# Ledger of designs, part 22: designed miniproteins, single chains, continued (4)

Each design is a single chain, and the fold is of that chain. pLDDT is the mean over its residues in the fold that is shown.

## One batch from the design tools (miniprotein)

Design m12739
Fold by ESMFold2-Fast:
Structure m12739 (fold): chain A 67 residues (1-67)
Amino acid sequence: NETLEKIKKILKALGASQSTIENIKSMKDLLDYLNSLFEEGKNLDGNVEILDTIEKLAKGEKVEVPK
């Protein structure tokens, strides 16, 4: 899936660990990972613009990663 591969590259650029990226083998795995970030209270406040970029790529848009 082209969208999944683009999102994985962005997650890596954002500092996601190699193991985290390797565990994302499908769109379902990606959604599970994102849901875990929200539900477990992991800090996303400083990453709002990054999450926006990920959402745009999930919609098939090509965007530049900020920083």
Scores: mean pLDDT 63

Design m12740
Fold by ESMFold2-Fast:
Structure m12740 (fold): chain A 65 residues (1-65)
Amino acid sequence: SSLRRAGIQAINETLADIERTSGVELTDIKVTDIRVEGDRVIGTASATDARTGQTMTVVAETPAP
């Protein structure tokens, strides 16, 4: 769906930004939630730092299409 696509794109852009700004490599990316809140799409994902094995939660939002 367009909502799922928008949420996944926002997550991907946020993950790429984290990798670029923090110099980490993220792996094992799992989309855990995609929801609509008003005129926004909110996506939540977990990702693992490839070097440490530690997991983090990432929240990204974008305008609803």
Scores: mean pLDDT 84

Design m12741
Fold by ESMFold2-Fast:
Parts: structure tokens; C-alpha cells; sequence
Structure m12741 (fold): chain A 74 residues (1-74)
């Protein structure tokens, strides 16, 4: 399930960032963005799923920016 996978990768990204492991944070962030995007596309009429997917994307972008890593455009 893509939304659950995005959540899992976001949590791993947060842990890696807290430990200063920027390479792992970047990799988990990329996975979280990919899964969130798939969840967003798979549920066009489910605003709750789409809202959570957007929240995950925004959180990933904020963690990347705070770490000085490249932030993907919307």
C-alpha cells in the first residue's frame, strides 16, 4: 500500500536526519515522495488520502531543506 510505504520511509528519513546520516535521509525521502505520489494518483476522489500524501510530501521537503539537501520541485 503506497500511503503506508510513504509513511514508513518518512519515519526512516526522520531517524536518519536526526543521526546526521544525510545519504540515508535523502534515499528514504526519495522513496517517501515516490510512494506518496503513487497514493495521490491512485485515489483521485479520496481527499483524505490525497491530503495525507500532500502532507508527507511537504514534510519530506522540509526535512531535505533543513538538512541542506536538494528539494524536488512540486
Amino acid sequence: MDLERAERHLERMREAARQGDLESARRHGGEALGHAGRAFQAQPDDEEVRARAREIVEEVREVLAAAGLPVPEP
Scores: mean pLDDT 79

Design m12742
Fold by ESMFold2-Fast:
Formats: C-alpha cells, structure tokens, sequence
Structure m12742 (fold): chain A 76 residues (1-76)
C-alpha cells in the first residue's frame, strides 16, 4: 500500500486510541496508539512516532514494555 494509505491507517488508529482513552479503556488505547506509532515509524514520520511513543511511556505502557518502547524512541 502507498505511504498515504498507511498514514491514513495510522491516523484512524490514533483516533481509536483517543476514543478508548476517553472511555478509560487504557489497555485498548495502548494497543491502538502503539500500532499507530509503529506505522508512523515505518513511513518515516519521525515526529508523529516520537509523539506517540512518548505518550505510551508517560501514560499507557505497562512497565514490562518500557525498555522496548524507549529503544524504539531512541532509534527514531
């Protein structure tokens, strides 16, 4: 798929994450935001990927996932 299609998919996942967060469904919000961040990283949108990985570390990620997310963030 094109980079435009991937960006749209990431934006839709980010919206789903926001909706889950508003409902206090933090586990679902984490999954959607993580998936969106991975797509932004894949398409080279480093600013969006950094924003979302930072949000994951500060607000959503379980302690077990912190080291992996910190590594991804540093490699951007």
Amino acid sequence: SSMEEKRKEAEELEEKGREAYRRADFETAYQYYKEAAEIYREIGDKEKAKELYTKLLEQLAPSSDHEEIEKELKEL
Scores: mean pLDDT 87

Design m12743
Fold by ESMFold2-Fast:
Structure m12743 (fold): chain A 71 residues (1-71)
Amino acid sequence: SPDRIQRLQAMLAANRETRRRLRAELARLSEIARRTRDPRDIERVLFYRAIIGGIEALIEHLEKRIAELEA
């Protein structure tokens, strides 16, 4: 239904915005870790990569669901 598609599109937009913000933070943290080589800075980078991976999987799921409903 159009209403269901609209809700999924809103969720997709929100998750894409969250991914954009997290990617910017990951870039900053990666530069810090590269410079310091501190295990704690490296752990923060790995944590952010894991979180971004989860959001990317959700975005892919939402994109697939929208495509199926628009078919």
Scores: mean pLDDT 90

Design m12744
Fold by ESMFold2-Fast:
Structure m12744 (fold): chain A 87 residues (1-87)
Amino acid sequence: TREEVLARVQEAMDKLSELLKKYRELQAQKIDPETLNKLSEVLKKALEKLSEVFRALDAGAPEETIRALIDELDKVIEEGQKLIDEV
């Protein structure tokens, strides 16, 4: 349903917000620049995927298409969480 899709978008936004908080914490701790750069690129990809989700919603794309884009966003967020866990 639309409500389920919107709930998934909100969950992804909440997770991305937590990744951004962790990124700022790692910057303050002066963690290795290579790791920070990798995390920055993952966050950039996540924002691009979130933009794709909103564009698809605005365009009235099929629910299946929107769910697939959210799945892609979730994978990018998971990649970011794994990078943080390695620090």
Scores: mean pLDDT 83

Design m12745
Fold by ESMFold2-Fast:
Structure m12745 (fold): chain A 100 residues (1-100)
Amino acid sequence: SLVEKAEELLKKAVELLKEGRYTEALQLINEAIDLYEKAGKLLEMAELLEKYAEEFYKEGRLDAAAILLRQAYVAYYKAGKMEKAKELKEKLEKVIKEHE
């Protein structure tokens, strides 16, 4: 199914983020977002990306956290969750500043 394929892509993307392979991870995350959108589960995808972002942030992996926050922002925005998207944009800006 679309969701099962997207879950495998996201799992692979998380491993690539752990390896510092950010461009490859981002490509898989974007493909997974498109598949969840086609399945009508874009909000679920946004929430999952936010959860992974918080986990990477807690581990001090700020680059991976920033990538996931940006993609969660995109997913929430596409899902019409504008207030939540704004919150994630603010979190992303904070993480970027902490990385500098």
Scores: mean pLDDT 87

Design m12746
Fold by ESMFold2-Fast:
Structure m12746 (fold): chain A 63 residues (1-63)
Amino acid sequence: LQLGRDMLGTGIAIRKGRELIKQGSSLDDVIKSVQDVMDRMNSSDDGKTLAIRQTKRLYEEAA
């Protein structure tokens, strides 16, 4: 159950992060938004770590 919620939460967070990156938001703002989404989804710490890692990768790829 927790793994399923973490995967769904990560997907939603990454989608929002990708949108913010396209809008020209800073890495710190993008990470904060991803963390806020994961917190709202009651994600695990491991899920939050995965989401942040993927968000940083997307930011680096866009830069």
Scores: mean pLDDT 76

Design m12747
Fold by ESMFold2-Fast:
Structure m12747 (fold): chain A 91 residues (1-91)
Amino acid sequence: MLELSVEARGNTAVVTASLTDDIDNGVLLIHNATTGETWRAEVRGGDVVTRQFTLAAAADVTVSVSLMRKVDGNYLSALEHRTATVSVTAA
C-alpha cells in the first residue's frame, strides 16, 4: 500500500511516500504538476521516500505519486496513484 504525505515548509513542498507492502521491483514516480518536475526511483516494500520541490513564489503545489511494478523488462504496471495539494509561501 502506498501512503502519501505532503507538507509545506516555507517555499518548499515536502513529499513523503511510504510503502507498506512487500514489493521487490517497485518504481515510484513523483510528479509536481505545478512545475512539471518528475522524480523516479526504484523502491522496495518498507521504503520511505522524501522529495522536495522549491518554488520561487507563493503557489498551490499539486503533487501526483504513482507506484508501479516492473514487469517483462522495462514495462511498468500501475499499482496505486495518490494526489495531494499544499500551499507554499514565498521565501
Scores: mean pLDDT 76

Design m12748
Fold by ESMFold2-Fast:
Structure m12748 (fold): chain A 96 residues (1-96)
Amino acid sequence: GAEEAAEKALRAANEGAKTAIRGGSGSHAAGAGISLIGGGVSAYLAAKKGTEEASKKGKEEARNSGRAGEESSGTEEGKEAARKAGEAAVEGAEAG
């Protein structure tokens, strides 16, 4: 159900953050990781609330977090991980 989709989005965000941290260095890797986790959390909360308004807000926050993760990542691998995590977070928010 929606909670399972939200959990998958959060898991994908965490895995993406780990890849971004391994692929980057210093503050760039840390910034990407934080942004990706934030997107997953937003998707999880949107799915848990189960309202159209929460879903819309969660999707927007997930997209913004994915973009911020890409901008914060100094490596091509980190940017790809951020993009995939952002997409997963948006899917999680849509499931709510």
Scores: mean pLDDT 61

Design m12749
Fold by ESMFold2-Fast:
Structure m12749 (fold): chain A 86 residues (1-86)
Amino acid sequence: GRDQAMQLIDQGRLQDAIDIGEQNRDGVSVLQAGMRAIERGDDDTTIRSGRILVQQGRIDLARRLVDYARSIGRFDVADRIEQIIR
């Protein structure tokens, strides 16, 4: 569950953490992995997390991911996620 996903994030295993969040419909784990991916410059993993959040109906969390990306200067990835929300 979430504890497993958080452990994977701590280990830098972001794709595995997102897979668990997707399987369990846990948008919080997907958001946390996406935020870590932004920090690491892993745009593909960040975009994947945004798509999953939208698919789960967690537009609130997808917007938090956009806001986080903008807050740390990752404007290109923020704009790409915003296009997925629209």
Scores: mean pLDDT 87

Design m12750
Fold by ESMFold2-Fast:
Structure m12750 (fold): chain A 94 residues (1-94)
Amino acid sequence: KEEYVKKIAELFGISEETAKEIVDGLEYLKSKGYKKERLGILVLTGEADKIARELKMSPLAASLFKGLLFLSGVKNLRFPGEEEAKKIVEEIFG
């Protein structure tokens, strides 16, 4: 858990506190049985916004959380940061 918090904090240039909110959100989705292949649909349906609100995420954490969920469904990544972000999500979900 602490390893992923540090990776996300470094990747986005954010505090470890904000990164922890994001990791906690990803772990919450995993605990509820969501699969990595279906995370992008949660952004498109507004479900990701509902979950971020229920978990009381800061606005910055909620925005980055949604970005990570969306990127997990993208097959052709254009920038190195997008590839690293997707890899972190895949490692958390298994």
Scores: mean pLDDT 78

Design m12751
Fold by ESMFold2-Fast:
Structure m12751 (fold): chain A 86 residues (1-86)
Amino acid sequence: VIDEIIKEASEEARKYILKGVFYLSLGKFDEAVKWFEKAIEILVKEGKYDLAAKVYRFLADALESFGRTDVAEKYRKKAEELEKKA
């Protein structure tokens, strides 16, 4: 899933997605969210709403798997709103 997102993302957005994934692997969820939100901002500016929604879904699924259910639900809702624009 993340590999597909990386292949379709611009170089700038890809850079921030990779930083987000790196911080997730370290258990630094607040830092990871910050980098994913930067990537999503770029994708939205590029009109890539489907890809931005996929990044939110990936982040939500990852946060839920780590027990951050409330934060995960917030990002799932953000993904749904972006999917309506795609």
Scores: mean pLDDT 82

Design m12752
Fold by ESMFold2-Fast:
Structure m12752 (fold): chain A 93 residues (1-93)
Amino acid sequence: VEKYVEEGRKYLEEGKYEEALKKAGEALLIDPNNLEAWELIMEVYVKMNKPELVLELFKLMEEKNERTYEYLEEAYKMLGKYEEAEKVRKLKE
């Protein structure tokens, strides 16, 4: 699982978003609760300027961590929803 996430992060760094998403998806087929794979998908959507997909992805996740809340906060800011972003920031505390 870690190898797929690592390969996906390398694709993300190269701007190869579709390849990064494919690798994250492969990791999730092995372990659906792999937080690093979910974080990778969220980061890709943020970099693709698709914050609405980050919001939808967050709803599908059974487990969440501080990093996934950070991406959710960023997505709300990208949508101009600053009050929602502030609420998410406080949830991490």
Scores: mean pLDDT 82

Design m12753
Fold by ESMFold2-Fast:
Structure m12753 (fold): chain A 110 residues (1-110)
Amino acid sequence: TAPPVVRVEAPAEVVPGGTLPVTVTITLPQDASKVTVDVELVDSEGRVLARTSGEATAPKGTHTLVLELRVPESVPAGEQVIVLVTATAETSEGTSTSAPEGVGVRVAAP
């Protein structure tokens, strides 16, 4: 099975304690009985600061969803963090996982 292709978009800046809307565009080469989207916020050391996920059944084609990620209040202003997104599709032909896609987000002062 060909893997899904993921594109991720997020605001360039977020404040500590704020909500970061992550727009995920998934292109499915085949009908999927289940698509799992995993979104992680990681620091420069690769430490996971926050995580969210979404699941759906989706036909072949391109789909867009927005997942909200809450930024911990403990994240210092001035940090550069990365939103990492991976999608896994379950199809009649088996399970396949996308390459991870990332976008940088600056933690701004409140």
Scores: mean pLDDT 84

Design m12754
Fold by ESMFold2-Fast:
Structure m12754 (fold): chain A 86 residues (1-86)
Amino acid sequence: SPFLPEDLKAVDDLAKELGLPDELTRIATFSIYVANVLFGKSASELTLEEKKEAIKQAQKVLGAKGKYSLEELLEAFDRIAKKLKL
C-alpha cells in the first residue's frame, strides 16, 4: 500500500470534509492513484471505463471487493479528484 499512517490520516480528514465514510474515501483515493499509474492521465482526462478499471484493481489490492457499489465509488472518486484538483 502507498498509504503511510500520515497519508491515512490525511485521507480520513478528507472523508470528514466531504461527508464520506472513511473506508469509501480510502478506496476512492487509492483508485485515483491506481488510475494515474495505469493510464498516466489526470483524473479529469479519464474515461468512465478507465475509472471503472482503476476502481476494480484498487478493490482487489485492498481486499475491499463488494463493500461499496461501483456507483458509490465513482461518485467518491469524482468528488475527491475535484476537491484535490486532480
Scores: mean pLDDT 84

Design m12755
Fold by ESMFold2-Fast:
Structure m12755 (fold): chain A 66 residues (1-66)
Amino acid sequence: GPLRELALELAKRAAELWAKKYLAEHPDAEVTIEVDPEKGVTVTVKTEEGTKVEFFSVEEFLELLR
């Protein structure tokens, strides 16, 4: 419905801002954030220390940005 579509658009914008902020603090990192209506948000961070993958619901991801 319209509220779910709005939440997904907010999550996508939030993902872009989060990645930009993270890369400003960690310029050698690679960040990929995927926002999926059914699977939620997948955050992949690759650094010299290795690759970390974290999974969030759309709602959990939006709460992290408060």
Scores: mean pLDDT 81

Design m12756
Fold by ESMFold2-Fast:
Structure m12756 (fold): chain A 87 residues (1-87)
Amino acid sequence: MKAKELQLEALRLMEEAVRYGIALARELFPDDAAVQADVDAAEAALPAQVAKRRAEIEAGKAPDLTEEQLEEMREKIAREKEELRAL
């Protein structure tokens, strides 16, 4: 993959991970007002954060990413999802 394609795939994985965390927090802590307020704020901020990062990638201002780093990120996200589900 080209560096830009790797960076866009990493952005997609990060967005999915954040959305997974939000959904899980809503499921595990539905009665915790502080947690729900934090995930509401994160969910509201996510589109602007994704758009900003995408613009940085398109402008060539994002840090270089290798295929190995993308795979490490994918493995880390999968592990964190498993750990969160085990709680």
Scores: mean pLDDT 79

Design m12757
Fold by ESMFold2-Fast:
Structure m12757 (fold): chain A 66 residues (1-66)
Amino acid sequence: MEEKRRRAEELAEELAEEYKDKLTPEQAEELKEELTRVGYALLLSHSPEAVEAALRQMAEEYVASL
């Protein structure tokens, strides 16, 4: 349980960092929180690779909506 939460946090941080130059600090923190929440839920039933792909898609959609 805690291991999956930590992995979700790590994936969310990596993606937020990747897009940080396109985001304000507040938007980057919002994105990280959302990706952590969704990533943790997805990691309960999906592989880390599938979760990373899904979270990357969400990050791209978030940036596109700005």
Scores: mean pLDDT 80

Design m12758
Fold by ESMFold2-Fast:
Structure m12758 (fold): chain A 88 residues (1-88)
Amino acid sequence: MEERKERFKEALENGDAEAAREVIAEGLSPQDLKDVLLSLGYDESVIDAKLSSMSKEQVAEQFAVQREVARKLREIGDEIDKELEAKR
């Protein structure tokens, strides 16, 4: 149980939506999902609202995709900055 929570947390921290889906498929509970999201600084009311309207799989995927998009946006920003410096 703790191992699945840790693997899910690592998947979210890395923005790895596929790894997050695998851990959910292995039987991570909605409570374990909530515990991990709370540990990452998400608001309890937001987590509860999503879990009340979506499956745990859908909630996990949305948070994983959001973190992946945020990571990619940072990478793109860094790449643009490097290109601007190289052309300067």
Scores: mean pLDDT 76

Design m12759
Fold by ESMFold2-Fast:
Structure m12759 (fold): chain A 124 residues (1-124)
Amino acid sequence: SDARRREVLREATSAAFSLVSQAIGFKKASQGSVSLAFDMVASDPERAAELTRLAAGLPPDLFAGVVLAAVAVAEAAGHLERARAIREEALRVNPELFQRYFTRLQETYEKARELVRRIFDEAA
């Protein structure tokens, strides 16, 4: 059902955000940050870009955590256009931050995508 698919997507987003936040040095994920990342993943590419711009108002490390989690979940879910929209908008808003984090957290990003794929596979 749509409700079950949204629940699985929210679980995957929470798990990815937790992994990314730990790598950045956050003590714990906030529900608001997880909900924002989920909304980005659950939206069309245009809305995902808009939400990425809104997320830019967050502290830089939290903005990075939200974006990296959302991109990992979107890519693992096969929503490649959404992932691209989020990534491109993040780089437009703060190119220095995301050039650094997409490079530095590559291993964490890959682990997050693998975790998300396992969550989706277990739910299928």
Scores: mean pLDDT 80

Design m12760
Fold by ESMFold2-Fast:
Structure m12760 (fold): chain A 80 residues (1-80)
Amino acid sequence: MAAEKAKKGVLEGGGSEEQAKRAGDYVKLAKDYGGSDSLVKSGADGATNLGLSKKFSPELRGEIAEGVAAIVAGVAKVTG
């Protein structure tokens, strides 16, 4: 699943379990709440900002961004 892949990416990049959990929680929350565009956007932005953090490599940032985008697109399609 894309959310789990994003979390795994954070851990592999040297991020803490807490950071990985936060990223995964935001992505999962956006998916679980899938009826609200504002919540989906907020969750995606949060996860992306964490993924684009200076602590992560460019490759890891891309992995997190892709995972979040895939989930947001799927939820947006279902809720539209």
Scores: mean pLDDT 57

Design m12761
Fold by ESMFold2-Fast:
Structure m12761 (fold): chain A 117 residues (1-117)
Amino acid sequence: MDPEEARRMGEQARKNSASKDPEVQLKAGELALEAARSEDGEAQAAAAGAGGGLSVSKNPETQLLGAEAVLEAARSEDGEAQGAALGAGLVASKSKNPETKELGEEAKKTALENLSK
């Protein structure tokens, strides 16, 4: 993915993650996951921020997409993305949804391991 395109996707995900429209939030989750899977650290950090917000969504699909984006960002080689994923993973790990909680805990663990390298 083009770094500029990845950054636009991550920023769009962040802006739309706070939307009260469930369809807009779901699309923000999809954009966050794509940005998190890019190789651009700035896009991955934005995706982690968006994913953290989405992980508290009342829609289970949106919540899981957000948590998955956080875990992918935790696997980034970029320290800023790893730090953002650590914070977002902490938010997701407090979820009442077991799947979201598990993804958040894994994201915290992954980010800590990568930050220590």
Scores: mean pLDDT 85

Design m12762
Fold by ESMFold2-Fast:
Structure m12762 (fold): chain A 70 residues (1-70)
Amino acid sequence: MSQKELADKLSQALKEGDSEKAKEYGRLLGQSAPLSDEVKKQIQKSVSEAVEEGKDEAVLAAHEGLNEGS
């Protein structure tokens, strides 16, 4: 799966508030590091939107996954 596909799946998981999927796709993205600038911008935008929507648990799970993968 490409970094772009993983970023799209992470964006969807964050939008749905799915902490389990957010953590898993975050971890897979972390394992694929270094991330492209385009993917980094997409992740930052998706995280910001999820925070604005109150999806704090999914945002935390995504960060945990990214740290575990790196």
Scores: mean pLDDT 83

Design m12763
Fold by ESMFold2-Fast:
Structure m12763 (fold): chain A 65 residues (1-65)
Amino acid sequence: SSQQQRQQQFQQAVEAHRRAAADPSTSVPPEHVRTLFERGLERLRALPPSPAIDDAIAALEEVLA
């Protein structure tokens, strides 16, 4: 199903962002990338709550902080 495939791709993207956020060598993203992450957060917050989505939100908030 396209929805399941999209969810898997999204989980892989979240994992990549989580690793980047945990990496001390990762600089604060440039302003345009920050805007994209903020839009991603808005979309995640619109989804039904789940541990994976909560983790994704926390990872993006950490990158934006």
Scores: mean pLDDT 70

Design m12764
Fold by ESMFold2-Fast:
Structure m12764 (fold): chain A 100 residues (1-100)
Amino acid sequence: SKEEVLELFKKTLEELLKIFEEAQKGNEELIEEFKELVEHYKKGFELLVNSDYSLEEIAEQAISALEEVKKYLSEILDEESYKKVEKIVKETIEEIEKLV
């Protein structure tokens, strides 16, 4: 369902935020910037789920957004932290694809 895609998407963003907070410990400005980005994505997807978009379209938008977040994090995070992000995003995309 659209709600299941939304819940999985929100949960994944929270997991990415935790990795970011640990990797960027002491860089409070950058952590707050990423927190704001995460909240922006969550609010945007809550609006999409309440719209006329199909389950397939919602899933495609969620996958696209996760790939964009992954790209952003690849420019900031160290290799070890980014590898954790890459795994979580890959596993989440596979789970979203099973819901469509």
Scores: mean pLDDT 88

Design m12765
Fold by ESMFold2-Fast:
Structure m12765 (fold): chain A 55 residues (1-55)
Amino acid sequence: SELAERVAELRARIQEKVAEFKARFGKPLDQATTPEEKAALREIQALGEELHDLP
């Protein structure tokens, strides 16, 4: 379904951003401490919220 395709695309984007975070900061997301790290984490969280809000 179109919904399943949107879910798959959004999950792929989240995985990409998580990998970028780890590559950029050299730490897991739960250890985000600096304003720059927290801003990047917020971007990932926003994608997760978008996924959660899908019907």
Scores: mean pLDDT 83

Design m12766
Fold by ESMFold2-Fast:
Structure m12766 (fold): chain A 109 residues (1-109)
Amino acid sequence: SARAIRQKAIDRASERYGERGEEADRSGDEKKAEEIIREFLEDLKERGEFKEFAEAVAEIVRELLEKAGAPKEEIDRIVEKILSEDIETALEGLKEFEKVMAEIAEKLK
């Protein structure tokens, strides 16, 4: 079914995002990391997969932030940015998510 094909594409895109995130982390450069993720999102948009990917990522981001105890207003703001259908705004949301998760991880040591 079309739904099953779409879900499989989303799952593969999410796996590829994880790989790009690891590549970005290995760069040791925040600008290079941002550029790697931007190129990935631009590729998804060209394939017509950006909206479905953003929706899947927003769900994961919300779950992780809620589990980490982030404030509801901050979660809603970050998720709204990811769901904006604009690459630069979605990228800003992903950067805010990574920053919040890093701050929480430091407090849990």
Scores: mean pLDDT 74

Design m12767
Fold by ESMFold2-Fast:
Structure m12767 (fold): chain A 65 residues (1-65)
Amino acid sequence: HMASPEELLAQARELTEEAIRYAKEGNVSKAVSLATASALLYGMAGRPDEARRAIEEVDKAIEEA
């Protein structure tokens, strides 16, 4: 079973939200790992612009924590 683009996008969004939460908690290692996984899923779904935005949003959350 190959995940549909819609399934990949849903999973990527979930991981991005989780990464931001860990970033705000000061858990940089977990935030970076989840952001990397999210970006990979966005890329697999053919949405590289959303992958880039997710990384930027998590990086900003880490910097502002």
Scores: mean pLDDT 83

Design m12768
Fold by ESMFold2-Fast:
Structure m12768 (fold): chain A 85 residues (1-85)
Amino acid sequence: MLPAVLVDKNGNVLDTDYLEESEIEILEKLGEIDGYPIYKAKTKKYGEIPLVIVSKEETPEKILEIAKKAAEKLGVDKILVLVKE
């Protein structure tokens, strides 16, 4: 299971969960932010949503800043952040 954080365009945490890799389908790569990939993903819990995959080495504050920048770059209201090794 991967730690998951749902963040709005202002950097507010809307939800937190742990997602199975099997619950996440990567549809396409949309770009990158601060060296982290941004994907369009289909999830069982959140439906189709933009997804950023970040390192577990990042602080919570940095994760929220990355999510905010990704939402701004894509012009979307919310981003799902997955934390990987």
Scores: mean pLDDT 84

Design m12769
Fold by ESMFold2-Fast:
Structure m12769 (fold): chain A 116 residues (1-116)
Amino acid sequence: GIEELEEKILEAARNKDKELLEENLEELVRKLKEEGVPDSEIIERLLRLYVKILDIKKIKYAPLTEEDKAYLLSHGINPEGLDASARDVVDTYLEEGLEAMLEKLKEGLKSIISLK
């Protein structure tokens, strides 16, 4: 199910497995889209996984401003506990769509998990 895919994504991040990370992110988004989950909820789930991966890598994230939190809420995304990069992810989605956002997120995450 969805929870097992999220667990596999986090395990791929721990193991620095870029191919497994990419495959399971693509499968997660595919299943959520097939189940009719709104794009805003898909994006929120991906941003939650992003923060968990930052935690796995011991990377300090920047807090969201109050303006950024209001912006995310206006697009149906709960900002609590998210990194400041969440705004850039949402902006990419609004300008280029879900698939372009996912490609940018995958490349960013592959870069992050490669850090020592």
Scores: mean pLDDT 86

Design m12770
Fold by ESMFold2-Fast:
Structure m12770 (fold): chain A 94 residues (1-94)
Amino acid sequence: MSLEEQIEELEKEIDRLDAELVGVYLRAKDGQLSPEEALRRVEELTRRIEEKLEELIRLAKQTGDEKLVEKAKELRRRVQRGVEEVRRELEALA
C-alpha cells in the first residue's frame, strides 16, 4: 500500500471508531447503558481514536505534503471537539 492509501484507511478507521463512540452515547441517552458505563467506554474509544490520529499525522508528515498534514490536524480538531461534546452530554445524564 502507498502512504496515501494508508492515510485513507486510517481516516476510515477513525470514522468507524467515532461512529461507535456516538453509538455508545445514543445507547446511554436511550437508557440502555448507565452514564457511568458509557463514559468508561467513551474514554477507551477516545484512547484508540487518539492513537490513530497520531499515526495519521505522522504518516501525513512523511508524505511532505503540507495540505495532507493540515487536513489530518483539522480532522483531529473536529474529532476532539465531538468527543468533548459527547463527554459533556453524558455528564449531564449522570
Scores: mean pLDDT 85

Design m12771
Fold by ESMFold2-Fast:
Structure m12771 (fold): chain A 83 residues (1-83)
Amino acid sequence: DEARRRKAIELIEKRVYPIIDSIPDEVLAAMLRMMVGVTKSAVENGVDLRELADENEELAAKSTNPEMSKVYQLIADALRETL
């Protein structure tokens, strides 16, 4: 379980932060970094990874902002890969 959670955080960091770093809107980028930080903390603190993946997939589908949608989807995919 700990190894899976560590791998999930590694994949999120590797895939998500480069996307956020490419966003020219500094306010949106800061908000997304905060959101990813909260998500990583939840992963470290033992939240159910399947439920978290399901929630992020739903948020990606409902998001009207393509950059937010992409970030949510990358988080969901990273979590799914560790299950």
Scores: mean pLDDT 86

Design m12772
Fold by ESMFold2-Fast:
Structure m12772 (fold): chain A 86 residues (1-86)
Amino acid sequence: SEQELAKRVLEVVKLALENADDPEKAAEKIAELTGWSLEEAKALVEGLLANRELAEKLLPYIEKAAAAKTDEELEEIAKEAEEDVA
């Protein structure tokens, strides 16, 4: 479900940001959580940390998306995030 995807994205982003001082450990935890390869998880962590300021700005919107109950709420959250980042 899109709700489950939003919750997964939240967990992945939080793990990357919370373990920024140990990106190898962040990647291992993400691979375990998602079932992705360690290489894929490492690439994601590197990408998030290279854009850490943007990731931190988007985190509140990802949290709102994970709590959303309808697709309409998800679309409104996406629109708010776009306005804040642009």
Scores: mean pLDDT 79

